# Designed miniproteins, single chains, part 48

Each design is a single chain, and the fold is of that chain. pLDDT is the mean over its residues in the fold that is shown.

## One batch from the design tools (miniprotein)

Design m1651
Fold by ESMFold2-Fast:
Structure m1651 (fold): chain A 64 residues (1-64)
Amino acid sequence: SLEEQEQRLRDEAVRRAVEEAKKLLEEHEADPTVTDEQLNLGLQKVGDETGRELERRIAELRAS
């Protein structure tokens, strides 16, 4: 169903965002030159890009 396909896209988007966020957190913990501000900007970018891609893919699915 369309709803099941949308849920799969949402689940995949969350998983990818979590993986990217973990990478940013690991870089912040490992490198003291990476500031809290840089980490926060990176996390915001991951959220924004993931949300935009998910919205586009759902729109494509609904147009099919």
Scores: mean pLDDT 84

Design m1652
Fold by ESMFold2-Fast:
Structure m1652 (fold): chain A 62 residues (1-62)
Amino acid sequence: MEFHDLLAEVARVYVENGREAAEKFIEEKGLTPEQRKEFETVLKMVDQGLADGAALRAARAA
């Protein structure tokens, strides 16, 4: 399995099932500290994107 495939799966799990589910998924895969750091960065970016999307939706509803 390619590392980028794992990143895509983690991002999907995060969006669908939340942060705890994504962190469990990472833990079950037994990733290296270097890979875990990259996943943490991706989750942070996804979290920012979701926050921006929620703000846009709230502005649209007003």
Scores: mean pLDDT 70

Design m1653
Fold by ESMFold2-Fast:
Order: C-alpha cells, then sequence, then structure tokens
Structure m1653 (fold): chain A 67 residues (1-67)
C-alpha cells in the first residue's frame, strides 16, 4: 500500500521534471494545475499530503495532454 503511493509520487515528479525539459509551455500549465490541486487538497488533508497529491494531479494533467 505505502509502496504504491510512494511510487506514484516518484513517477509524478519524474514526469514533471521531464516535461520541464521537453515542453516548457506544458510545464507552465502543469504548474497551474499543481497550484490549484494543492489549494483544493489542503482543504481536506495535511500540507504534506496536499503537496504529494498536487504533484500527482499535475502529472496526470500532463499525461492526459501528451499523445
Amino acid sequence: MKEIFEKQVEEARKILEETRQSDPKLAEEAEKVYRWAFEYSSQYTSEKEAEDKAAIAAAEYVKALKK
């Protein structure tokens, strides 16, 4: 259980870093999603968990736009 969550956070950070190098414009949009998701999640969970969930949400946004 914890291994799956930790892996998702690690993969999310990898996707965001890779996107900053390959598509800076998409990285800017992902940053906006991260900020929005952090604000949303922080209403329902701890700051640390909100950061992790925001990273996952931003990475999912990037994956949805990439084809």
Scores: mean pLDDT 78

Design m1654
Fold by ESMFold2-Fast:
Structure m1654 (fold): chain A 65 residues (1-65)
Amino acid sequence: MKALLTVSGPGAKKVVAEVMRKDPRFLGGTTDGDSARILFEDKESAEKAAKIAEQQGLKAEVKDA
C-alpha cells in the first residue's frame, strides 16, 4: 500500500533529501517553503522516514495514499 509522508518545519527539505538518498522505495516528492511531501511505495518506508524527521525535531505525518 502506498503512503504519503508530510514533513514540516525549518530544515524539512534537508531531512527529506537525506531520507530519499537512503531509501530507494520513494516514488516522488515535492517541497514548498518549510514543508515537504514524499510518496513511498510502501507504508513501512514512509514510517521509517517519519522517525528520522521526528528525531530532527520536525513534525511528520504518514497517511495511506
Scores: mean pLDDT 75

Design m1655
Fold by ESMFold2-Fast:
Structure m1655 (fold): chain A 97 residues (1-97)
Amino acid sequence: AERAIRLLEEAREILEEALPKLSKDDQATARTLIGMLDDALEAVRAGDLERALATLRLLIETVRGLLSIEKNPVFKETLEKVLELVEEALREVERLL
């Protein structure tokens, strides 16, 4: 589980560091994604792998949806990096089942 936790913490840090570079609306979206990452982190730390998978799958779907409509290149690059880390975290959690 430690690798999944590190990947999710890195994704969270990328979003936090991007916040001051984003519009007010994109900041609200990024904070929502941080909340979803915090829920996934809590589930992984608790050993609730079923909840972790469900949360990570929803997060991946959410980020993919945002990427399909995002016009800001800074937030788009941020979302692409977050997606890569969350997809790898999902693969790590799936290996634990």
Scores: mean pLDDT 88

Design m1656
Fold by ESMFold2-Fast:
Structure m1656 (fold): chain A 94 residues (1-94)
Amino acid sequence: MENLKKSLEFAKEIGRLFVEMIDIGKEAVRRMLEDGVSLEEAIEEVKKRMNEISKLSKPITEKEARGFILIGALQLWDETGDEKARELAKELLK
């Protein structure tokens, strides 16, 4: 039972971290669209915020941060229909 409980707690923590990482990506996209934050600045902010919430032994890479900004753009477009978020996602795929 203890081993199963540890596995469940680990799975819940991973799920929680994934949702928080997507939300960080969405916030970075909002700041790019609303506050004129550059992609380079957004990547650095995402890296900083993810490293603050993550207990992972390896720091978040630029490529991973860029990936979560892309996911955040798609999520924001899905939730709000904001065509600027869709266009940003298209640019991030180039």
Scores: mean pLDDT 78

Design m1657
Fold by ESMFold2-Fast:
Structure m1657 (fold): chain A 73 residues (1-73)
Amino acid sequence: DERRRRALETLRYWGGRSSDEVTREIDDLALSRGREAGLSMPNPEEGERAYRDSVDRVRRETDELGRDVARLL
């Protein structure tokens, strides 16, 4: 069960951190990955879309992971 495995790893990795600290690091990760995706595109319009798509993907995956972790608690 991949989702359960990721949730358990997240609990072990982040178990001592506050919700605010976790949220900050997730936001930083989303922005960093979005920036990388945007810069890899040949033109600004494609770059902006790639940036938004990447940020949205990271946040959706993180929300799902958070729910999976909550189910374990």
Scores: mean pLDDT 69

Design m1658
Fold by ESMFold2-Fast:
Structure m1658 (fold): chain A 92 residues (1-92)
Amino acid sequence: MQEEIDELIESLEKAVELMERYAKEGDKDTVAELARQVAAIADRILELNPTPEQLKKVAELLEKASEMATKAGIDEVAQRLRELAERIREKA
């Protein structure tokens, strides 16, 4: 389980990095798709009983993803990511 969670966190980090790149380029469609992947990865991590340290890192990545989604103008996805980050922080 821990190895799977660490791999998912690495995937989450890469997706957020790509969101930042494509948000700067103004590619809303790619940012929206990456944001959906970020949310799905975070939901999967929550199913695997992560440690408090892992939860803190996931919350930080979701907050950054929400900022990138906001910059790209996809407010509904940004709001969803922010709400998920808050729920995770409460558990950390």
Scores: mean pLDDT 84

Design m1659
Fold by ESMFold2-Fast:
Structure m1659 (fold): chain A 77 residues (1-77)
Amino acid sequence: SLVLVSHEDVEALVKALRERGYEVLEEDRESGRVWFRGPEDIEAILPDAVVAYLADSDSEETRQLMLRHAQPRLPLP
């Protein structure tokens, strides 16, 4: 699934996501946001009080992100 997360330290978040085997699609350091492909229940992955916004399939923003980052690849573990 496509997930959007808000975090104060984008670099640390990106590192943690990659260490867990998730693909980071885009990062916005100015707004503190990261888009990645992973499970929808991000609370199980990021217990350090990170605010998570689940991308809704009916959202225009979600469709735009999916179109921009649509790439064939092997599934992550």
Scores: mean pLDDT 55

Design m1660
Fold by ESMFold2-Fast:
Formats: sequence, structure tokens, C-alpha cells
Structure m1660 (fold): chain A 79 residues (1-79)
Amino acid sequence: MAEEALRELHEAVGSVLAEAAKWLAENGLDKEVLKKALEEVKRIAREFRERYRDLPEAVAAAEEVVREAEEAIKALESE
């Protein structure tokens, strides 16, 4: 069911971002750590999109996560 698939995506992405947020809170801003976390988020979302390609809502949510992560990476790479 799409709702359970969306929960799986949310928990997986949230876990990566929460771990990165804890590290940044303790150690200060590190662009490489943040970029690595965003690349992992993209990897998870792409795998999720392929796994749940038969669920339009799951595909749309995963594509949005990839888009947001790509925008964040570009912002980090710009300065």
C-alpha cells in the first residue's frame, strides 16, 4: 500500500538526515558531511522509486526527495 511505502521512505530519509543533524550540532558545519548525507538520501530515494514504481504516489514522493537533495547539493557546491 502506498501509505506504508511512503512511511518507509520517510523513515529511511529521516534517519539519514537526523544522524547528519546530530553530527553537525556537535561538530559544526561540514559541507562534505552534509553532501555525503544528501547523496545517501538520493541513493535511498532512487532505489525506493525503482522498488515501488507501480505506486504513483510513492514514485512522486521519491522524485521530489531526489529533486530537493539535488538542489541542496548544488547550493553546497556553489559556495
Scores: mean pLDDT 80

Design m1661
Fold by ESMFold2-Fast:
Structure m1661 (fold): chain A 86 residues (1-86)
Amino acid sequence: AMAALRAHYEDVLAQFREDLEQLKKLVEQNPNDEELRQQVIEGLERALPGLEALRAELRSLGLTDLAAEVDELIEEIKEFIEELKK
């Protein structure tokens, strides 16, 4: 059912947001760890194609509101990567 599929994607997005917040906290707690910062950058850059694919899938399913949430998450991740590169 579409409702069950929607709930699944809402849970997936909640997990991605939780993971991102945990990564932000990890970097904040280790501000002088250059190796950790680089690993986080590489991990996030590797995750972006998967999120872009998820956004396309959500659009194809007509879940345009969830696709917009993924777009916001992608932008937040890109902003965090740029901040880490400073």
Scores: mean pLDDT 86

Design m1662
Fold by ESMFold2-Fast:
Structure m1662 (fold): chain A 85 residues (1-85)
Amino acid sequence: SAKEKLKKASEYLQKALEALEAGDTEKAIEYVQQAVKAVEETGDKVLAEQMKALGDRAIAALKAGDTEKAKTYIQAGKQLADDAL
């Protein structure tokens, strides 16, 4: 269901934050990508575009070494998923 996909996206974004606390940037990127995919699978195109924009910005920040900026985008993505539940 769409709610299960949104819950999964929120769980992936929480895991991304935990991976960053552990210093695992590569795993954080993987979790952000899984969260974006989960929202795309809901079929809500507007929500999917918003989540993709936040995910792309988070991944770009992580690749640039800006962990604090990445955390703000990941937290915004988690809030977006939680608000849609």
Scores: mean pLDDT 90

Design m1663
Fold by ESMFold2-Fast:
Structure m1663 (fold): chain A 100 residues (1-100)
Amino acid sequence: SMNQLISRTIGLALRAIGLMFDAERNGLDREILEEFGEIAEELYRIAKEDPSLAPFALKVLEKMLRFLEENRDKSKDPELLEEVIELIKKRIEELKELLE
């Protein structure tokens, strides 16, 4: 259902915002980084299923990417951080191709 996909997309955006607040308070620990990766993969999956949601998913992914790049120094797992950054970059490029 399109309404279910919209609701899930909004929920993922709110989860991403919550993780940004948690990361500001506690740093970018492994659990937070893994959840950013899960959110990125779900946003990509939803946008592939309904390309009308791709512009919104793209904005959320770009905001997540910028936050992680600006907060590299807060990571306790720099290898996982770079893996999640590269994952988000890949999903951004793939979504941009869907919008062409």
Scores: mean pLDDT 88

Design m1664
Fold by ESMFold2-Fast:
Formats: sequence, C-alpha cells, structure tokens
Structure m1664 (fold): chain A 99 residues (1-99)
Amino acid sequence: MVVSDEELDREVEISLYRMASSVARLAAQNSKDPQQSQLFAQASELFDKAVEYLEEGDFKKAEELKKKGQELIRKAISLDPKKKEESERLAKTSEEALK
C-alpha cells in the first residue's frame, strides 16, 4: 500500500463540511422565522454528522447527509422570500463547499 491521496481529499471535504455547518448554524441564529431557524439548525446538525462519517471514511453516508442538509436549506429559503437573497447566499456557499 502507498500513502493515499484520498487522505488529503478527505481532509478537504471535512473542512468544507465544517464550514457549511458553521454557516448554517449562523443562519439559524440570525433567522427571525422559527421554522426557517429550525431547518437551518437541522441542516447544521446533518453537516456535523457528515463530518463524522468522512472522518470514518464513509463517503457514501456523508454524501447522503450532505444532500439532506442541502434540501433543508432550500426549504428554509422557500419559507422566507423577503430574506431569500441572504438565504440563497448561504445555500450557494454550502453547495459550493460540499460539491
């Protein structure tokens, strides 16, 4: 066995997921809509759990949790059209981070 480039890829993915979780958590704290806040908080929890699976090397489980988190962010955006610009910025950051 040779030293794997996959370890570097995993570290990058973990960093991106942690950033997405932090951004989602911030959005939850700054949301005035309780439903929107709860959806962002749930997305943050899913990204945190995805980091755990990435650290264990379970990319498939991490990817599933990423997709669920992204869906929750999209639902949160749909609940507050007045804050859609701010919410879309968060969603784009999360999608770019977790591509």
Scores: mean pLDDT 74

Design m1665
Fold by ESMFold2-Fast:
Structure m1665 (fold): chain A 71 residues (1-71)
Amino acid sequence: MDDYIIVGVVGSGDIKKKFESLIGKTVREATEIIKKEGLSAEIKEFSDELAALIIRDKNGNIVGVLIAKKP
């Protein structure tokens, strides 16, 4: 079920390049890919139409953010 679609990537050049291919995918698909890379993913909703997927390393540091919007 499509809840939110990734529309942008914010982070270091390595994170941006790595996760730029997730633009157009669902938050669910992006979360599974991020977890397979050994990172954590946490959704933060700002409104019914806008959310961010916060990417953290194993120490809890934010390494990148995916911007997500309802279609």
Scores: mean pLDDT 79

Design m1666
Fold by ESMFold2-Fast:
Structure m1666 (fold): chain A 79 residues (1-79)
Amino acid sequence: MAKVEELAERIKELMIEAGVSEEKAEGFAQMLKLHKDASLAVHRQLVDEAAETLREEGASEEKVEEVRERMLELVDEMY
């Protein structure tokens, strides 16, 4: 699979594991795939938006930071 598609599926899995609904997680995965040719800054912004969704769904700040760091590692692996 293309790296961005694998990244999007991994981010979706992390969001679902952290308590985000499958529908919201899929929405973020589709946004990441849509912006596959975008800059690193745009992909990092999408990760920050995903992390904010975790906070809205009631995750602790420690859990949000843990998942955000893992998502950023996945983005960095693509670059």
Scores: mean pLDDT 76

Design m1667
Fold by ESMFold2-Fast:
Structure m1667 (fold): chain A 64 residues (1-64)
Amino acid sequence: MKLVFTQQDPNSLGAGKTYVLEGDTLTVYDSNGNLLSTIKMDAAFAEALLRKEVEAVGGTVEEL
């Protein structure tokens, strides 16, 4: 399962960042597509963190 979320709310601290969760790996890109971070963690914990970020701004996650 692959989840992708791009923060489009300009009032968010993560504005313009793209979060990609694939299995147990969370990858974060800046608004220019540059790799910021790659974090390996428990897949359920990573999904919960991503959903919390999305819910905080009323956004949605794309499942690919």
Scores: mean pLDDT 70

Design m1668
Fold by ESMFold2-Fast:
Structure m1668 (fold): chain A 71 residues (1-71)
Amino acid sequence: MSPLETAAARLAAYLRSLGYSDATVAAAVREFRELFAGASPAALEAAVDAIERDPSRWGEIMARFRARLEA
């Protein structure tokens, strides 16, 4: 699988483990794919690494990467 698909699958599993609905998980995965569709491999790896280090801060991590990629 591509790094993007691997990261998306891990995000889905993580959100389900927290009790989120399938609709919420699907929306989050869609946003993640849209955000990282044009990202460099380095940016994608940094995002995955941040999630691995502190998954409880998912919302904050995504906001930071969104700001960086939209710059």
Scores: mean pLDDT 69

Design m1669
Fold by ESMFold2-Fast:
Structure m1669 (fold): chain A 77 residues (1-77)
Amino acid sequence: MSLEEQRDLLLAAYRAADTVGRGLILRAVGLAAAGDFAGAEALLRSVLPPEQADAVMAGLRAHPELARELLEEMTRL
């Protein structure tokens, strides 16, 4: 519901993913940060179940600045 909950959900999904899934999530977040939400959605749907991919995309679309913050956090990991 809150911005914090959406951020935590995204980070949890990233952490739970295997190496390939993490790479795809990171790329999708990068695409969303660049404004390519269609490309981000396609990548997330290839690695996550549709419901989870939709939830992640809803968070990124609702808070475009979150994509940039998340990209910085994931890169700093």
Scores: mean pLDDT 74

Design m1670
Fold by ESMFold2-Fast:
Structure m1670 (fold): chain A 73 residues (1-73)
Amino acid sequence: SMERRLAELEREMRRLGMTEETIKRALDLHREYPLTDEEARRLLGELVRYDIMGDKEGVDELIDRARAEADAR
């Protein structure tokens, strides 16, 4: 279910040390545009780097790109 998938992603992002703000934004994106496992894995790998560095612009660009890619399906 979507709820289970979101809960699993939230737990994984918290374990990776991501901020609450970035976690919320990633979960909101997945609710609006359901990501494939590959898309979610790639997005999380990139988000962790920018989030840990405090690069809010990089986080914004990654989320916008993921949204655009999902819309193009």
Scores: mean pLDDT 78

Design m1671
Fold by ESMFold2-Fast:
Structure m1671 (fold): chain A 70 residues (1-70)
Amino acid sequence: DEARAALEEVVRAATEAARAVAEGGDSEEALQRLADLVEKYAEVIEAASPELQQEAEERFGEGFRAVHEA
């Protein structure tokens, strides 16, 4: 399932980027990378099935909201 694989890849990359920012990685590059990954997550979710969207929201939605609101 290509959509699921893309979702898992984006979540993995975003988790690493968020960790770098949380550890004081306030560089322009680190913040830009995190912003790009949040945008990519939204694109993947829009293309995903309703079932995959629900799974993603339950597993990753809170984390991505916290990152987006920060």
Scores: mean pLDDT 70

Design m1672
Fold by ESMFold2-Fast:
Structure m1672 (fold): chain A 87 residues (1-87)
Amino acid sequence: MDKQGQLYLENAKAALETAKKARDEVRAGNVEVGKRAAEIALEQAKDNAEKAAALSGYTEEAEKIRKEAEEAAREARKVADERLAAA
């Protein structure tokens, strides 16, 4: 089992959790900081997921993490845009 591939997958999971926390920050009213954090976390999740997917057996799990990170960032952006429009 490739330790480097496992590390990329773990980093992708950590970035996904960061994206979800950033989404929650935007929902709590920390709009600018949360939106930026979600965008950075999405890039980190995508990069690590693509590297993990380069290894046999990780493609499906990496794709799931990537999709979930894209959804979290999309939700953060939507809430941020709604709150900024209301300000």
Scores: mean pLDDT 80

Design m1673
Fold by ESMFold2-Fast:
Structure m1673 (fold): chain A 63 residues (1-63)
Amino acid sequence: SMMEMMEEMERKKEIDKAIDRNLDILKSTYGLSDDETKKLRETMKKVAENGRKDVEEQRKKQE
C-alpha cells in the first residue's frame, strides 16, 4: 500500500542518517581515507538492509 511505501522510505532515510553519523565517528576516530569511507558506507548500507529483512522475517514467523 501507499502507507507501507511511505514508512519504508522514512525508515531508509533514518538508516542512511544513522550510517552517516556512525561513519563520521569512525572516520574521525580511525582516520579513514575518503575511499575507505566510501567502501565502508556501501558495506554498512548492505548490512543494514540485510539485517532489516532478517528481523522482519523473524517477526513474521512468530505471528
Scores: mean pLDDT 75

Design m1674
Fold by ESMFold2-Fast:
Structure m1674 (fold): chain A 68 residues (1-68)
Amino acid sequence: SMEEELRKEVEELLKKELPEEVLKQIDVNAVQQFALALLPLDDKERRRKFLEALVRHLKKNPELFAKK
């Protein structure tokens, strides 16, 4: 499904772009839910650009999706 594809894309991009120490404190499920709720599922190119921007922001501000 498109939802499964997006969840995998989010997980892979976070693992690729974030240092392990930062990734350990990120609630990956929360990032996936945010992406599913707000990003265009049917426009893969725009979705990818939004995800890349989100991951760049999270790299600088990991507390925004920190594990509780």
Scores: mean pLDDT 79

Design m1675
Fold by ESMFold2-Fast:
Structure m1675 (fold): chain A 99 residues (1-99)
Amino acid sequence: SMVEETIALARQVGEAEDEKMAEASRLAIEAVRLGTTGPEGEEEAKRLIQQAADIAATSEATGRVLASVAGTAYSLGRMDLMDAAAEQAVRVYAAARAA
């Protein structure tokens, strides 16, 4: 049924976006925790923030998560990731406002 196929696709897309956002958020939280443990933890935290930013950038439901990633990147001295995440968050909010 076209209706059943449409519902299944919408659910799959929604679940995939939720999973991406949960993973990006989890990585950002872990990065904050590791970033407070010293220089080795700070380096690992920067790597996790890059992974979170990469995942968040592939999802349309990401404005709040991208803002969180930007804040975490700023606290870890990753101004490049902060700028990238903040710019992407603005794009996501602009797209949502246009819809």
Scores: mean pLDDT 69

Design m1676
Fold by ESMFold2-Fast:
Structure m1676 (fold): chain A 133 residues (1-133)
Amino acid sequence: SFEELLEKVLEEVEELVSKILATKDRAERLALLKEAQRTYHPIAWFAVLLALARKGVITREDLRELLSWLSDETQDALYDAIQAGEDPRTIFERFLRDLVEARLDGLGIKLSDEQMLDLFERAYEKALELLEK
């Protein structure tokens, strides 16, 4: 069910935030985030990544390294939107929807646009809450 998927994604957000906060330096943090991209649900991974950027745990340069397959213009626009405090649903639609959908297709997971938006918003809010410790 969607509720079971939501619970799993929020648990992955909590686990990933905990692991990131336990890292000692930039190199360890980036290595963990690169590995997590392949193993975590894409919505959980992007939610944590953007929350880390919002809270200044990762820099603009870190985000460029982690999202190196995006154009420099897209990377800068995304970072600026995050720092401006744009609505998470708006950020998802502008920058993440096609990337998340492509990865979910690869995993055999099918979600509606509204389900992806709701799941991302809730995951992002949870990641922000956990980073306010």
Scores: mean pLDDT 88

Design m1677
Fold by ESMFold2-Fast:
Structure m1677 (fold): chain A 65 residues (1-65)
Amino acid sequence: SEADAEAALEEIERLGVRGVLDGASQEAIDRIAAISREARELLEAGRLTPELGRAFVEETRRLIA
């Protein structure tokens, strides 16, 4: 659903902010920015599936771990 897609993008952006505050590397921050941009473009196109949203969130979590 659109709500699920929006929630995924919001979670990616929340994790990105948390990563910056927790001292994540610039490389991790740059990758999260790229993920956020791709997820937003897919959301605007109506193409951000729940599976893609979950994959992007999982990748973002790994980058800040």
Scores: mean pLDDT 86

Design m1678
Fold by ESMFold2-Fast:
Structure m1678 (fold): chain A 72 residues (1-72)
Amino acid sequence: HHHHEEERKRLLEELKKAIETYKKNMDSFIKQFKEENKDLSQEEVDSLINEIKTNADKRFKKFVEERLKKIE
């Protein structure tokens, strides 16, 4: 059985990795989306990316908050 401190460190490490992975995936998505939608105006691309990012960020923020509550 893990000591409470070891378990909390593990959860924090997993959370940090999840945040890093999310940022990398979001950057890759934005790059790919811009490449695939070169026929759209910059304003339309930015608007669509902003909507997708806002929805994904809200979902991920809730995930992070729930994880942090368990680390307390």
Scores: mean pLDDT 79

Design m1679
Fold by ESMFold2-Fast:
Structure m1679 (fold): chain A 119 residues (1-119)
Amino acid sequence: IDEAGDRVLENVSELAKQKAGDELVEVLEEAIKKAKELKEAAKDNPKAKEAFDRAIDLLEQAKEYAKQGDFDNALLLFRGALASIDQGVKLDPSLEELAKKKLEEVAEFAQKKIDEFEK
C-alpha cells in the first residue's frame, strides 16, 4: 500500500505545483469514489469503516480547498486521507490488496490528468 500511496501523493503534488486546480478537483473526486468503495468493503469491520469514512471527509475538505486555489491545505488534507486509508487497512488487513488496487487506479487517473494539463 505504501508504494501505491506514494505514487498517488507524487501525482497529486505535481498537479498542485502546476496549479492545475480543475484537474486536481477531478482527481480528488476520483479518490473520494475509491475511498467510498473501500468503506463499503469494510462493512463487517466498524473501526476500519470509520477510518475510511475519515479519509472520505478529509478528501471532501481537500477538494474544497483545491476549488479555492489553496493547494497547500488541499495537499495537507490529502496526506491525512492517505494516512487514514493506511490505518483502515491495518484495522482490516483483508482489504490490503483492494486498497492497493484503488490507490493505483487513482494514481493512473492523476497521471492522465497531468498529461492532459501539460499538452
Scores: mean pLDDT 86

Design m1680
Fold by ESMFold2-Fast:
Structure m1680 (fold): chain A 92 residues (1-92)
Amino acid sequence: MKDEMIRTGQALQYLVRAAEAVRRGRLDEARRYVRKAASLIQSDFDLDAVARALRTMLDRGLLSREQYELLVRLLAEETGIPVSTIRRRARR
């Protein structure tokens, strides 16, 4: 649905802003943006899209391993989803 695609796209935009905040060492800003992205995760599709985007940023060198791990932990805290589950969904 168009509304579903818009929601997923908005979550991904907040995730990109969170990644930029982490690269600048702005952890409070990163947590705020991850919280906004997490609030838009309403389905496994949204979670898979967000997990894959984080993995893509790591694989393309846009995030270091440590920055990726931090963002995955923040996402796990805000969603209540285990870090292991988020990492696994990035492979789908």
Scores: mean pLDDT 83

Design m1681
Fold by ESMFold2-Fast:
Structure m1681 (fold): chain A 96 residues (1-96)
Amino acid sequence: SDVDFKLEAVDRLLAAVEAGYERVRQLIKEGKPLDEIKAELERLLTALDSALRFVDQVLAEMRAQGAPDEAIARVEEAKARLETLRNEVQKELDSL
């Protein structure tokens, strides 16, 4: 269904961004050059901003189409997780 497709897309997007953050955390632990770490964090912030815009669009479409409350709640949870990740990425960048 359209709802299932949207949920799968959001889940894949969240997983990709979480994997990206874990890669950056690994670069920090390995003591990679600060310019490399900064560049990766800046790219991740850009990806997070795009992901949040996409999730907001999905939420708007799901609400307009009368999607089940449980499906909307799952996307809202994914949005909250993306916002938490964005805050952590910004904090890491500010600490460099």
Scores: mean pLDDT 89

Design m1682
Fold by ESMFold2-Fast:
Structure m1682 (fold): chain A 91 residues (1-91)
Amino acid sequence: MREKLFEMIDNAFSKEDLISTLQKILDLLKNIDDPQSRREIASLSSVALMIAQVLGLEETVQHIHQGDQAYDQGKYDEAIQHFQQALEAAQ
C-alpha cells in the first residue's frame, strides 16, 4: 500500500510544482512582517518537503529542512539562503 501511494503522489507532482512552491516561500519571506505570510510559509515548506521527498531529491530535502529550522529560530536571512539553495538543487 505505501509503495502504491508514493507512486500516485509522484504522478501528481513534478519538479515544476516543487520549484513553484519554493519560489512562493522565498517571496513570502520578503514580507515576513505579515502574520499571514508566516503561517503560509510553514504550510508551504511542509508541502515542498513532501514533494522533494517523493521525487527523491535528497539535496533539496536537506536544504528545505535547514530553511524550515532557520525560519523557526527567527533567522530569516539564513532561511532565505537555505530555500534558495533548495530551489537551485531542484533545478
Scores: mean pLDDT 76

Design m1683
Fold by ESMFold2-Fast:
Structure m1683 (fold): chain A 86 residues (1-86)
Amino acid sequence: FMDEFTEKLNELATNEDFEGIRKLFEELIEHLGADEEKKERIRKLVEKIIELLKKLRENGSLSEEEAEELHKALAELIDLINELLE
C-alpha cells in the first residue's frame, strides 16, 4: 500500500497534478480511518506542501525559510501517517 502511495504521489508531483495529490491524500485518510482532527491536520499540511511545490516550480528554487517550512510540513505529515498506521 505505502509503496503504491509513494509511487503515485511522486508521479502526481512530477506532473504538477495538485488536485490529484489532494485526492490521493483524501483516499489515504479514508483508508487509515483518521478522526476529524487528524483529517484537518493532514489536509492543512498537504495544502502547505502543494503551495511550496508551486513556488518551487515558479521560482526554480525555494528560499531557506520556505525549504525549512517544506521539510517541517513533510516531517509532520509522515509522523501523522505513522501514528495512523500503528
Scores: mean pLDDT 77

Design m1684
Fold by ESMFold2-Fast:
Structure m1684 (fold): chain A 73 residues (1-73)
Amino acid sequence: SIEDLLLAALNALLTRDFAAAERHLLEALALAPKDENVLNSVRSLLDLAAAVHGEEAAAFVARMREYIDRLEA
């Protein structure tokens, strides 16, 4: 489910596995690309990654935010 993918992404972020987090978030977005609840959940996870990991997550966060902005365009 989308919820399972978002939980998997959160767990990946907690272990600094940004590649796994990106795959899970992209899969969740592919299943529901226009769902504002999913988009907002992904944004919240990106904000969490930036807050917890700072510069280590910066490239991952920037790529994902750009991807979401393009989906909403």
Scores: mean pLDDT 85

Design m1685
Fold by ESMFold2-Fast:
Structure m1685 (fold): chain A 117 residues (1-117)
Amino acid sequence: KEKELYKRLAELLKRFLEHLIRQLAEVELARGAPEEAVERSKREALRLVEEVTELIEKGDLDGALELAREGRERARREGLGIAEDVAETLEDIVTWLKEHHDLERAIALLEAALAAA
């Protein structure tokens, strides 16, 4: 049961964060950010989502948190705003999962968020 919950959680997180990345990219373009810079930040954000959600699918929340923190620091250093925001969101989500240990609630919240999008 727990292994299937982690898999479902990872699938929902990936969809939710991919939607968030698209919205953040639109906001940056509307603010006059260069298209190439936005695409670079978007690409790094998508790569980070894939790597962190793979660890979540395996139930490795400690590894997921470490990777999100490393990704945030790297994105900040490289000036990748979308990737920094996404890494911070991933860090917050993984921290919540580690504190509450309630995968069914996390899944329900993500399903509600995706339905409202």
Scores: mean pLDDT 87

